# Designed miniproteins, single chains, continued (3), part 15

Each design is a single chain, and the fold is of that chain. pLDDT is the mean over its residues in the fold that is shown.

## One batch from the design tools (miniprotein)

Design m8530
Fold by ESMFold2-Fast:
Structure m8530 (fold): chain A 55 residues (1-55)
Amino acid sequence: SHQERLDAGLAWLSTLELPEEQERRAMARAVALARDPSLSAEDVIAALDAFIATL
């Protein structure tokens, strides 16, 4: 579900203790990724990991 994908992404992000600016950008990406019903929770985390590598 959307909520399960969002919760998984946000929970994973919280473990990384990113600087505030990077955290804000990553949270916005997590929200966008969670809207895609074709992605699993694991897909959301993998996409976030790839996104963070570009920050």
Scores: mean pLDDT 82

Design m8531
Fold by ESMFold2-Fast:
Parts: structure tokens; sequence; C-alpha cells
Structure m8531 (fold): chain A 85 residues (1-85)
């Protein structure tokens, strides 16, 4: 479910020390990726998942937390892959 994925991504981002605003932006892109995957649009799902992952990595670098950004990016990609199965 798109809403549950958005909530899980937001919770993980906050747990890793990202701001509520950053967490919401990443969660929104992850939700769009899952929505596209459920609709069978795998190209769109890959594009949104990649955008969410890049944003997570970038925000992590900006905050001096590259490992946190990479972990959040992996979490997003895992949730999108599960929605495609």
Amino acid sequence: MVEEVRERVREKALELGFSEEEAERIAELAGKAVEAALAGDLAKAAAYATAAAILAIGEGLDQGKPEAGAELARHVLELVAEAEA
C-alpha cells in the first residue's frame, strides 16, 4: 500500500536523523515509485525510486551522514522491489 510505504520511509528517515521536511520529500518520491510499480509502469517506478535514492544520498552528504543517506536509499529500493513482486 502506497501510504504504508510512505510512512515506513518517513519513519526510517527520521530514525536516521533527517528532518521532517527531508523525510517527507523522500517518502513522497518513494510513494510515487510504489504507485507506479503497482500500476505496472516499471520504468516510471525505477525513475521515482532512483530520484528518492539520489535525494536520500544527497541529503545525507549535506548533513555529514553519508552512511545514513546510503542506508535510506537502500531501504527505499527494497520497498519498491517488494511492491514489484
Scores: mean pLDDT 84

Design m8532
Fold by ESMFold2-Fast:
Structure m8532 (fold): chain A 61 residues (1-61)
Amino acid sequence: SLLDTLPEEARKGFEEAVELYKQGNEEEALKKIRDLFRKYEGLSDEEAERVAKQFLEELKK
């Protein structure tokens, strides 16, 4: 999976974002995921926002 190929710090960041989402802090979770995709995947601001929103939607399933 994507998480299995990331540096330890990035993987921990995604895990922290999932925890924020579970706590009801969706805005903070979205922001953290967006910033992680920008930093580690090199996505543009627009692509990172789109992918981060999709990531959160997958967590709702």
Scores: mean pLDDT 76

Design m8533
Fold by ESMFold2-Fast:
Structure m8533 (fold): chain A 106 residues (1-106)
Amino acid sequence: SETLKLLKEALEKLEEAIEYLRQGKTVEAIRKAAEALGLVKEAYDAEKDPEIKEILGKTLGELAELLAEAVRYIRQGDLEKAIEILEEARKLVEKAIKEIEELKKK
C-alpha cells in the first residue's frame, strides 16, 4: 500500500527528528518533523478509501497540532519537552499504521 509506505516513511522522519533534538540539532529536527507532516498529508491527499481517509485526516490534524507545540518548546529552549511531544507524535502515526493495516485485513 502506498498509504502505508508513506506513513512508515513519516514514522522514520519523526524518529530522525527526535534523534536530532537529542543532539541539540534543532534546525534539522524541525525539517524532519515538517517532512513527516508532508508525508502524512501526501497519504491523505492520495487515499481514495473513505474510511482510511478519515483516519488519515484525523491523524494529519492531530500531528500538525503536536508538531506546532513541539516547535514552540524548541523556540523556548525546552528540548526535553519537545522530545516528549515528538514521541507522542510518533505514537500517533504508529497507531494510524496499525488501524489501517487492520482495516486492509478485513
Scores: mean pLDDT 90

Design m8535
Fold by ESMFold2-Fast:
Structure m8535 (fold): chain A 60 residues (1-60)
Amino acid sequence: ERQALLDQAGKYVELANKYYEKGDKEKSAEFYRQAADLYEQAGLPNAAASYRKKADELEK
């Protein structure tokens, strides 16, 4: 259960990084937000906050 959430969150982080490398900051931010939501559901609020902050910085 928790492990499945962590695995999916990690995949969204990888997608966010790939879109960032392509210069697609909007999609990168969306995937970081999806990862953050999954980390929060997994009981990792600090990781969730970190990725939400990263998404916010990309949308500046």
Scores: mean pLDDT 83

Design m8536
Fold by ESMFold2-Fast:
Structure m8536 (fold): chain A 111 residues (1-111)
Amino acid sequence: SLEERAAEAVKALLRDLAAAAGATAEVEILEVRALGPDEVEVVARATLTAPGRPPGVLEVRFTLRRDAAGRLGLAELDVTEIDDAAAELLGSAADLPAILAAYTPAERREG
């Protein structure tokens, strides 16, 4: 289903984000809501673990849209909760908005 595809895409994105920061992520899907036939909202919580650092927690709301080719892309992202440990972990590698922007398809930025 579109909802299952969106949830798996969010899990993959958060794991890739953690890996970019030198961490691993345990991802919990809190909510999946169809907003329309080609649009899904996913709320996820990630626990980030890195050697020598305290575990960090963030919660993110994602809106994913399916294009005419059937591909899911990131349309909107809102970090609803982030603790100091998660912020420090992500900040040591790159800014969270800059990392997450890399997962937005180029064609959606241009048009």
Scores: mean pLDDT 76

Design m8537
Fold by ESMFold2-Fast:
Structure m8537 (fold): chain A 73 residues (1-73)
Amino acid sequence: MYVEKALEAIKEKNFEEAKEYIKKAAEAGELTVEDVRELGGAIVEVFGSANMPKEALEVLGLLGEILAELLGV
């Protein structure tokens, strides 16, 4: 499942792979609001809010765009 693979990639700090799995999950219609929150929470848990690498911020940005689309905004 793409969400599970994205979570594993985040825990391994492989944000390029995480981003690809998140995109695939979104394209397949598999991402829910809950999944977006879980993925975002995992990134914050791994790095905290201070000194987050650019790649992690890019994944958070992608999740924000997907969340906005799911909420109809």
Scores: mean pLDDT 78

Design m8538
Fold by ESMFold2-Fast:
Structure m8538 (fold): chain A 94 residues (1-94)
Amino acid sequence: SALEEEFVREVEEALRRIEEAYRKKDYETMLRLAEESIERLREILERTTDPELARKIEQAIGLLEAIKKAIEEKDEERLKSLLTLFRAFAQSLR
């Protein structure tokens, strides 16, 4: 569906931009990008009636919220692990 394509595109763009910021150790940009992506994903979630798509969107939001928390807590090991999980999640959507 067009909404599923919009969701996949949002996750892929969020991953690309967050990983770029992470490479530069720009944690402030990573936090803003995570927050912006969570807001956009919540808008997509409100527009879906597909429970499988809703589950995937909620999973993406959960991973981004966890990434945000790891940055705020300065937990570098957890952040690195969560970025690996988010990458694997994004790859699973194709």
Scores: mean pLDDT 91

Design m8539
Fold by ESMFold2-Fast:
Structure m8539 (fold): chain A 99 residues (1-99)
Amino acid sequence: EEEFERQLKRFEEELKQADIDAENLWKKSDEYEKLYKETGNKEFDIKSTIYDIAAALIKLGPYIAMSLFAKRQGREELAKKYDELIKKANEEVVERMKK
């Protein structure tokens, strides 16, 4: 129990950092999208898309890891919680990429 709680806390800190890192990557995507709109240069559109994909992977990865960790530990309720968070994060990613 104590070892599980320590690992869970470490994963929660990693999750917080991943949210920050993903937001920074989406800001770079927004900057390249702005450059594309100003210049018409398709290279900026491609870079914007690459940063959107990178942000999505960074945001979703830790939630997936948490769900798998919970399942491996037999923590079904915790696994369901992270599966719901994965669904919400996926919806946020889809909306972010549409804009």
Scores: mean pLDDT 82

Design m8540
Fold by ESMFold2-Fast:
Structure m8540 (fold): chain A 48 residues (1-48)
Amino acid sequence: MMRAEQAEERARELGLSDEAVEIARNLARAGVPISTAIEVAKIFEENG
């Protein structure tokens, strides 16, 4: 499945930190929809 790579690429394009990118990738790999994985990663970025 290539969803984790798509989430990683999208998070990087949005300018998120490497930590937030890794969160998005791990969530997508676990089966979370890419859109939701990105939203969670953005929340971590905003609160860090």
Scores: mean pLDDT 79

Design m8541
Fold by ESMFold2-Fast:
Structure m8541 (fold): chain A 80 residues (1-80)
Amino acid sequence: MERVEQLLKEAEEIIKRAKELLDKSTNPEVQELYKKAIELAKKARELLEQHPDDEDAVFEAEVYLTLATMLLSLAEKILS
């Protein structure tokens, strides 16, 4: 239960951060990465909300959150 709550919080933080970064960016390539990160974090949130007691769904959500974080890091490197 606590782990699922933590992952839900991480998903919400990723969505919020990626939306703020998307609003500030004018680079189309970077905007696409932020949009994909938001999409993945939303999928993770849906899995955690619908299937909190399903270990496979929780692992899939963790993978989506990891990928979303990697996309945000890639976008930051492109802007550097």
Scores: mean pLDDT 85

Design m8542
Fold by ESMFold2-Fast:
Structure m8542 (fold): chain A 66 residues (1-66)
Amino acid sequence: VKLTPEQQQQLDELERRAAEAARAGDLDGLEKSLNEISELVGKVTGDEKKRKEWIEETKAGVAHLR
């Protein structure tokens, strides 16, 4: 359930990219970064089903903003 230091650094970098993309209105960059965050977190928690649901909801939300 806890991230390793290396995984935490990757997550922090992806969150930074997602925030920058959101501020710039880069919906494609935002969607990509959010997918990478979800994949990383899902891999660590082992809760693949819940993370796949979150990824799909996030994609739908980003698509709605387009």
Scores: mean pLDDT 69

Design m8543
Fold by ESMFold2-Fast:
Structure m8543 (fold): chain A 72 residues (1-72)
Amino acid sequence: LEKKAEELIKKAEEAEKRGDNKSAATLYARAGALYYQMGDYSKAIELLEKALELDPDNAVARALLEAIKEEL
C-alpha cells in the first residue's frame, strides 16, 4: 500500500507540473485514501487537502477528509 501511495504521489506531482490540476487532485486523493486505509491520518489529511487546493470540487477528497475529521 505504501509503495502504491508513493507511486500515486509521484504521478500527481508530474500532473501538477503539467498544469493538469484535475488529474493531480484525483491522484492526490487516491494516495490520501491509501494512507487513510493504513491508519496514517496525518498523511491522509495532507494529501486530501492538497487535492482540494487543486480541485475544490473533488468529491472523494471532501468525503474522506470529513470522515477523518469525525474519527479524530
Scores: mean pLDDT 82

Design m8544
Fold by ESMFold2-Fast:
Structure m8544 (fold): chain A 70 residues (1-70)
Amino acid sequence: AEVRRRNGERSREDGRRLKERGRELLKDPEKSVVGDFLIAMGKGSEAAGDILDRRAEEARRQAELERLLA
């Protein structure tokens, strides 16, 4: 659970970095398409982090249920 939380945090950090690079490229009209693409990839990495956090939460609930039912 903790390892998956760290992986989710890293995915969000990578997403933020990609969005920052995309914003810099958007300042140049000739590079706007590349900037938009990097921002989209950054959003995807953030979404992946959220999924990892949800899976860690589900794993905890499953472990608690198994402990209560045992």
Scores: mean pLDDT 74

Design m8545
Fold by ESMFold2-Fast:
Structure m8545 (fold): chain A 84 residues (1-84)
Amino acid sequence: MDQARQLYIQGVRYLRQQDYDQAIQYFQQALSLDPDYSNAWLGLGRAYFRQGDYDRAIQYYQRALDLDPNNQAARDNLQQVLQS
């Protein structure tokens, strides 16, 4: 659904601006429309990692990989957190 993708894109923009609270809100809204949206789970993981919440980051990266095992970015980010 286009709306979930648009909300995800807004989340990515806030993530790049280092506005992690806004990024989290947009990724959560995308997931409320499409719970299987692997990249939105990846986005949540990245936002929580940037806030220092490594436990949540790991959970969300694992969820992204469960939904899409070919999500290279989720795999790479999960390995980075586990080394932290």
Scores: mean pLDDT 87

Design m8546
Fold by ESMFold2-Fast:
Structure m8546 (fold): chain A 69 residues (1-69)
Amino acid sequence: SLKEEARKLLLRAIGLELRAIGLEIDAERLKKEGRYEEAERLLKEAEKLRKEAERLYKEADELFKKAGL
């Protein structure tokens, strides 16, 4: 079912966003500790996860549209 496939992509996208938020929180803590290089690495990883999540949201939206939603 297109709706089921779309929901699976949506859940994967949400999971990636939650991981990105976690990395951003950790990066804030590292900055407060003066660990700027490690914080920057986590922020770059978070940005990659957010871009992947956005791609999956678009794929899910397209499948929902094909399913008449």
Scores: mean pLDDT 89

Design m8547
Fold by ESMFold2-Fast:
Structure m8547 (fold): chain A 80 residues (1-80)
Amino acid sequence: SLGDKLLEVHRKIKELEAEIRKKVTPEQFDEIDRLVAESLLLTQEERDKAVEEFAKKYGLDPELLKEYVDAYIEYRRLVA
């Protein structure tokens, strides 16, 4: 069901958030949360570029950050 899928994606987002929060400060995570919000208005190419730049700035795994952003975009599509 849609409800089951929403719970699945939400759990994934929370797990990825926890992994990122182990590697960055709360202030840095606020910037990542802003990136996620702005990513809703970006093309895939613009999103990938922004993710790569943030990962480089904070010494994060770009794949981890991309997975987090992509999961959030999926969640927003499901609730649309």
Scores: mean pLDDT 83

Design m8548
Fold by ESMFold2-Fast:
Structure m8548 (fold): chain A 80 residues (1-80)
Amino acid sequence: APLPGSTTDNKEFAEGVRRQVRAAFAAAGRSLTPEEERILDIAVEKLEKSDFDTAGEILRLAARAIREGKSPEEVEKELA
């Protein structure tokens, strides 16, 4: 098993989040828009580089941005 807090663990977690979000949209009968895909890409990239304490905040900001129809550029600024 991977060591706790490894970069590999964070990468696997981030890719898991990407798969779950895409699966949830597919189950709802739609695909992500290009803007929502870019927001997801930004969030996944930040999750890969984050520690456990910041992961929840990254997910919260990304979910809010998708709900509010924010641009990927706004999400990138919020996660900077």
Scores: mean pLDDT 71

Design m8549
Fold by ESMFold2-Fast:
Structure m8549 (fold): chain A 60 residues (1-60)
Amino acid sequence: SELDKDIARSFALMTRSIARKHMSPQEAADFLEKMARRLKELGYEEVAEEMLEEARRLRE
């Protein structure tokens, strides 16, 4: 549902913000990759892709 997608998006944004504020770039990238895999398993592919993109940028 649209509500489920909005909740997933909000969760993803919060998760990304916490990672950036409280983790080293390497730790944040590892954490976001794990969370993205879990979100894909739950069917939230779009928000998972955004998390993976951020993780890739953190590894640069």
Scores: mean pLDDT 82

Design m8550
Fold by ESMFold2-Fast:
Structure m8550 (fold): chain A 88 residues (1-88)
Amino acid sequence: MKVEEAIKRAKELLEKMAKTDDPDVLSEARTEIGDYVNSLEDPEEKRKVLEEIVKLAEEYAKKTTNPQAKSGLEALANAARDAVERLK
């Protein structure tokens, strides 16, 4: 998968996560985002996608009024940040 395509698809899923109160939808979206990142073999491309996911997830978490969505987005941002640190 191309970096730009992975970011676009992740953004669409993050927007979906911000609007849901369904924990299954949050779990499925998080898994799908992880699959997009894992499809990238280049560590620099993975880092770029993960850094964008951190930024977007934090932005959506601040904007959402849904506590389930906020919790899921914060968890995803933390997981993506940890993954970026492991690439360094």
Scores: mean pLDDT 81

Design m8551
Fold by ESMFold2-Fast:
Structure m8551 (fold): chain A 75 residues (1-75)
Amino acid sequence: VAYAVLVKGLSEEEAEELAKELRSLGYFAEVVKDEEYQVLVLGLSKEEAEELAEELRARGYEAEVGRVSDILKKL
């Protein structure tokens, strides 16, 4: 089952820079805009998603982990 990490509460500049960084590291990362700018990272295992989210939270980001289907329902 595929997992995703969703990073919330970003400015446009922060979202674009984070997405570029994650893509350079080999992640499938996209900027998503609705009420606010977000970065969505797809194609992860559960372990990869939890590890990435913990790392991003340590950097001060609001990151959540979920199954791709569950995360996409929140967007």
Scores: mean pLDDT 83

Design m8552
Fold by ESMFold2-Fast:
Formats: C-alpha cells, sequence, structure tokens
Structure m8552 (fold): chain A 68 residues (1-68)
C-alpha cells in the first residue's frame, strides 16, 4: 500500500497535480506509521480531488494502491 501510494503520487506530480501528490505522500507516511485511519482520509481527499477534475483513471489507481 504505502509504496504503491508513493508511485501514484509521482504519477500525479508528473501531471502537475501537486495537491494530489502531497496528499498521497502524507497517506503513505501515515500508513507506514500504522495510522490507517489518517491514511484513508488523505486517500479519500486525493480521490475526490481527482474525480472533481475528471481524472477517473488516476482516482481508480489511488484506490487500488491503498488496497494493495
Amino acid sequence: AAENLRKVAEEAEKQGLTPVADSLRKAAEAYENGDKGTAARYVMAAALLLVSEGKFDLAKKVVEAFNS
């Protein structure tokens, strides 16, 4: 999960989606620290931002990364 969240963050950053990338990096850090609740909140925030911008494929990758 954490490693895959960081990979999706890199992909988001390459697309200029810095707030999404920052949220996913915070999610990965929270997950690594055992705070899955905080990680889920950051993942949800990133996914909602992506959906609002029509980035549905990337939103799907975010959810899949968290469940990996």
Scores: mean pLDDT 83

Design m8553
Fold by ESMFold2-Fast:
Structure m8553 (fold): chain A 75 residues (1-75)
Amino acid sequence: MSELRKKINETLSEKAKELVENKTVENLNKFVEAAKKFIEEVSKKDKEAAKELEEIFKAIVDRLIELLGLPKPAE
């Protein structure tokens, strides 16, 4: 749990700060990619925690896209 929290703080906080400072699709993609990689790693050991994190990060990303006026990432 503490390692999970630290990884979120270090990786996602840095990418979130970059996105807030420079509202670009590139920075949004970096943030989304970091979140996906993190969730994928968690899913290999704890699928329940990974599903919960995926839902949380999806909500955060959707809100950031709306607030920043950026296009939705390609599916």
Scores: mean pLDDT 70

Design m8554
Fold by ESMFold2-Fast:
Structure m8554 (fold): chain A 56 residues (1-56)
Amino acid sequence: SSEEAREQFELGNAFFVQRKYKDAVEAYKKALELDPSFVEARNGLEEAIKRLEEEK
């Protein structure tokens, strides 16, 4: 579970770097479903949502 959460978090980071914010949001959400205490994934999700709102 924690390894799968980290994998989804890393996938989210990869999408974020590529400016694929919608995909990043889904990956970070998946990481949090697997580990609700994953602070770094929560922070990534919040930033990706902010960027997605700016992109339209």
Scores: mean pLDDT 85

Design m8555
Fold by ESMFold2-Fast:
Order: structure tokens, then C-alpha cells, then sequence
Structure m8555 (fold): chain A 88 residues (1-88)
């Protein structure tokens, strides 16, 4: 639905914001693209890799983005776990 699309765009914008504020528009576009696909853990990992956020800030961004999408607490913690596995 249009309402679901708008929620996804808002979540993607939230994740891309650290890169946009840093003027790294290429990174922002990549993060936005991952987030639109529901790949929040990959989007957040790119922000950490680029030095734009800490791992703890990235996990909070994942939680906020997933909440905007209406994900359950179980689904949110699964995304955070997938992000932690990328850091190992």
C-alpha cells in the first residue's frame, strides 16, 4: 500500500541521515537503497564501515527504523543480531 511505502521511505531516510549530514551522498544513496530492500543490518553496517556512526549508534538506528516499519520486538532484535554477526 501507499502507507506501507511511506513508512519504508521514512525508515530508509532515518538510516541515511548520518551520511547525508556528513555530505557523503554516495554512501547515503547506498544506505537508502539497502534500507528500502529491508536490509537494515547491511545499511547500518555500511554506516559503521564509513566511520559515520559507532556500532552502538548503528544498533539504535536499526531499532528506530524497524519500529517505523511496525516490526515486532522479536523482528527488531533479529535484525540487531544479524548486524552483530557482521561485526564478528
Amino acid sequence: SMEELLRRIRAANLLAEPAEKAGKYDVALDVFGYALQGKFSEAAYLLVKEGLVTPEEAKELIREAARLMGYSDEEIEKLVKEFDEKLK
Scores: mean pLDDT 88

Design m8556
Fold by ESMFold2-Fast:
Structure m8556 (fold): chain A 58 residues (1-58)
Amino acid sequence: GSSEIEEVEELIKRLEKEIERLRKKLAENPEDKELQLELEIQEGLLGIVRGVLNLLKR
């Protein structure tokens, strides 16, 4: 329903903000392997969640 779509869109916004925060931190600490891994995980999760949103909009 529309509520589920809204909840997923809100989750996407939260993930995008977190990714931007991590990218900013990584720009200041480019050799931080833990930040690199966390960013990769968050970007992967965002891709999955966006896929779910596309299915819900059908």
Scores: mean pLDDT 83

Design m8557
Fold by ESMFold2-Fast:
Structure m8557 (fold): chain A 86 residues (1-86)
Amino acid sequence: MADELIEKARKLLGQGKYEEAVKYFEEAVKLDPNNADAYILLGEAYLKMGKYDEAIEAFQKALEVDPNNERAKKLLEYAKYLAGKE
């Protein structure tokens, strides 16, 4: 179930295991592509890894699912700011 993958990925994220967390969030969004929260968490994991372009893509996907998601909008702006700081 996608929720179980998200929970496992959150625990990995908390442990600093960002690459493994990304893998489980990727699987979660493949199982439930309408889960905006999973795309947000995937983007946050990419931000922690310094993968800003990938984070931007994940947050854009979250907004395709939920266009009014305030958290995704803020994180997208922040990721774009960080990408421009390269």
Scores: mean pLDDT 84

Design m8558
Fold by ESMFold2-Fast:
Structure m8558 (fold): chain A 95 residues (1-95)
Amino acid sequence: MENIEKGKEYAKKGNYEEAIKYYEKALEEAQKKNDKLGQAESYYNLGKLYEKLGNYEKAAAYYRKAAKIYKELGDDEAAEYLEKKAEELLEKAKA
């Protein structure tokens, strides 16, 4: 997905504002196409980005949105991983 690739490029450069913009654009495109995998990947990348920004509540919310979709797609391993990561981030938010 072109918008996810651009988002990753900006994130690697530390330009998180542009990275968020491209990941949100990727999410919108995936939603319009009813692309469940693209939606999950977009939510996952938004979660990683907000985690890097120290916004653990937003990161956890995005990881949970991705986990829900992965579970719907039958990827229980990815869903479990992301739910655990969301729980860990919410504990960090309390510290």
Scores: mean pLDDT 86

Design m8559
Fold by ESMFold2-Fast:
Structure m8559 (fold): chain A 57 residues (1-57)
Amino acid sequence: RAEELREEALRLAEEGRVEEAARLFQKSADIAASQSPSSEAFYAALQEAGDLVRAAR
């Protein structure tokens, strides 16, 4: 669920759909917050998302 949303968000960011990617990342973060996400996995996902969004412009 949260991981699947992250994967979809990364795909959308790579395709240049940064707004839709941001929405999916937000949903993933909300779900992960409810499930007490691993700090390492959370930071890795944020860093990767930031890099892709920055590259997509």
Scores: mean pLDDT 68

Design m8560
Fold by ESMFold2-Fast:
Structure m8560 (fold): chain A 84 residues (1-84)
Amino acid sequence: SLSPVAKALVERALKTYDPEKKTVKLNVTLGSSRPPGITTAKEIAKALKELGVEKIELYRYDGPGSDRSYDAVEKAILEAFKKA
């Protein structure tokens, strides 16, 4: 089963879903100063792949409270998504 954080992030991404391109836009910050963990990253990737998503477009703002810890989570999502 999907964790609550992974479920919330997946549901938010799916609101941006383009059915012709099978693409979602994903922001892992969600207004939080703390990134999700690697387990959550893998859950997000697997769930989106199982739902038929073929491409994830990652985005975030560079600013106060946005740091390199988000880079690791974003990389983990993309790597898990390619392996799924």
Scores: mean pLDDT 76

Design m8561
Fold by ESMFold2-Fast:
Structure m8561 (fold): chain A 80 residues (1-80)
Amino acid sequence: MRKEELERKLKEAEEEKKKAEEELERANKEAKKLIEEAKKDPSKMNEKIGEALRLMGEASGALLKAKREAERLRKELEEL
């Protein structure tokens, strides 16, 4: 594989990682809002808490995937 192709892919992976970090921060803010709403209305607590957990799980999973891909590409580039 060309060095330039690996450098481009690594740059893309680092950008995806940054986007995933921003998404995790947004998910944290939304989850906190949902938890506060759940505290105010117990009848919606299960729905709000469930949505908060889903958002956090999705964002955390995406960040982990992005971090692993960026690290893999860095190692490949270093071996060139």
Scores: mean pLDDT 81

Design m8562
Fold by ESMFold2-Fast:
Structure m8562 (fold): chain A 116 residues (1-116)
Amino acid sequence: SELAERLEELRRRLDALLAERPIELGGEAGSEFADNLGLAVERAARAGGALGDILVYATLHAAALAAERGEAFDPDASPLEVLRRAEEWALRHGDTELAEVFREAAELLEEMERAR
């Protein structure tokens, strides 16, 4: 389907961008933060396929933003909220290409939700 093809293209773009740089978590996260991140990653992965991979990457970047801000990480944040926080992290780090991929993924997810 067109949707599956668009998700696969976004996943390939993320893989290429992240191969050039690792994800860094700012500071030392406590055990509660680590546990909440683990739960959120498992939840993201359950979507499966390209969407699951995109949401895992977004979850890691959303967690990096929370860690940099000294904020608690919400394991129950919606996929759309996670993608928007991941975009914000990328913009704060001057990574406009990464921000664009997360923004396009969020727009695609909003289209999916409207079709229901």
Scores: mean pLDDT 80

Design m8563
Fold by ESMFold2-Fast:
Structure m8563 (fold): chain A 68 residues (1-68)
Amino acid sequence: SPMEEAEEYKKKGDEALEEGRYEEAMEYYQKAIDILDSIPNPSKEDLELQMEIAVNHLKAAVLKVLGP
């Protein structure tokens, strides 16, 4: 399902984020968001997942800018 695909990309993004691969994390999170945005009647669970991914995407973006 689209939600399962989005969760897979979120997991890959989370793994990249933990490893400090911020640009790669952002790319995975963006793929997850794009999948969730394709759902015509999003459930509360879909919206909650999208919010979590958006927060982590922003975190990765900020950490990328703050780099050494």
Scores: mean pLDDT 86

Design m8564
Fold by ESMFold2-Fast:
Structure m8564 (fold): chain A 55 residues (1-55)
Amino acid sequence: SHMEEVQKRLLENVEKAKEEYGLSDEEVEEIKKLIEQGKFDEAQRLLLRAILKKS
């Protein structure tokens, strides 16, 4: 489904951000919980904020 593809891509982006930008385990866990809850917009915003803090 479209939602399954969105979830998959967000999870991939979180893992890439962890590797590339060094997000903490706590930040990664919070973002993944939002994805599991279907809160994709909130997860995306939190991910971008976390990346910007490491930039």
Scores: mean pLDDT 83

Design m8565
Fold by ESMFold2-Fast:
Structure m8565 (fold): chain A 58 residues (1-58)
Amino acid sequence: SMMERLQQAERRGQEAMAAHRDLIAEFHQYVDELEAQGKPTMDALTEASQRVQQRLAA
């Protein structure tokens, strides 16, 4: 029914938004950790990006 389709779309949308927020938070956390270790910002961004990509590939 139309209501069931709307509920499914709503749930899927909420899950996708939560996943995006978690991914962004994880990336920022890696950057912060690497900067705290004394890495330059550009190196921290590059390594954080690689860590997120590796986790998504695993």
Scores: mean pLDDT 81

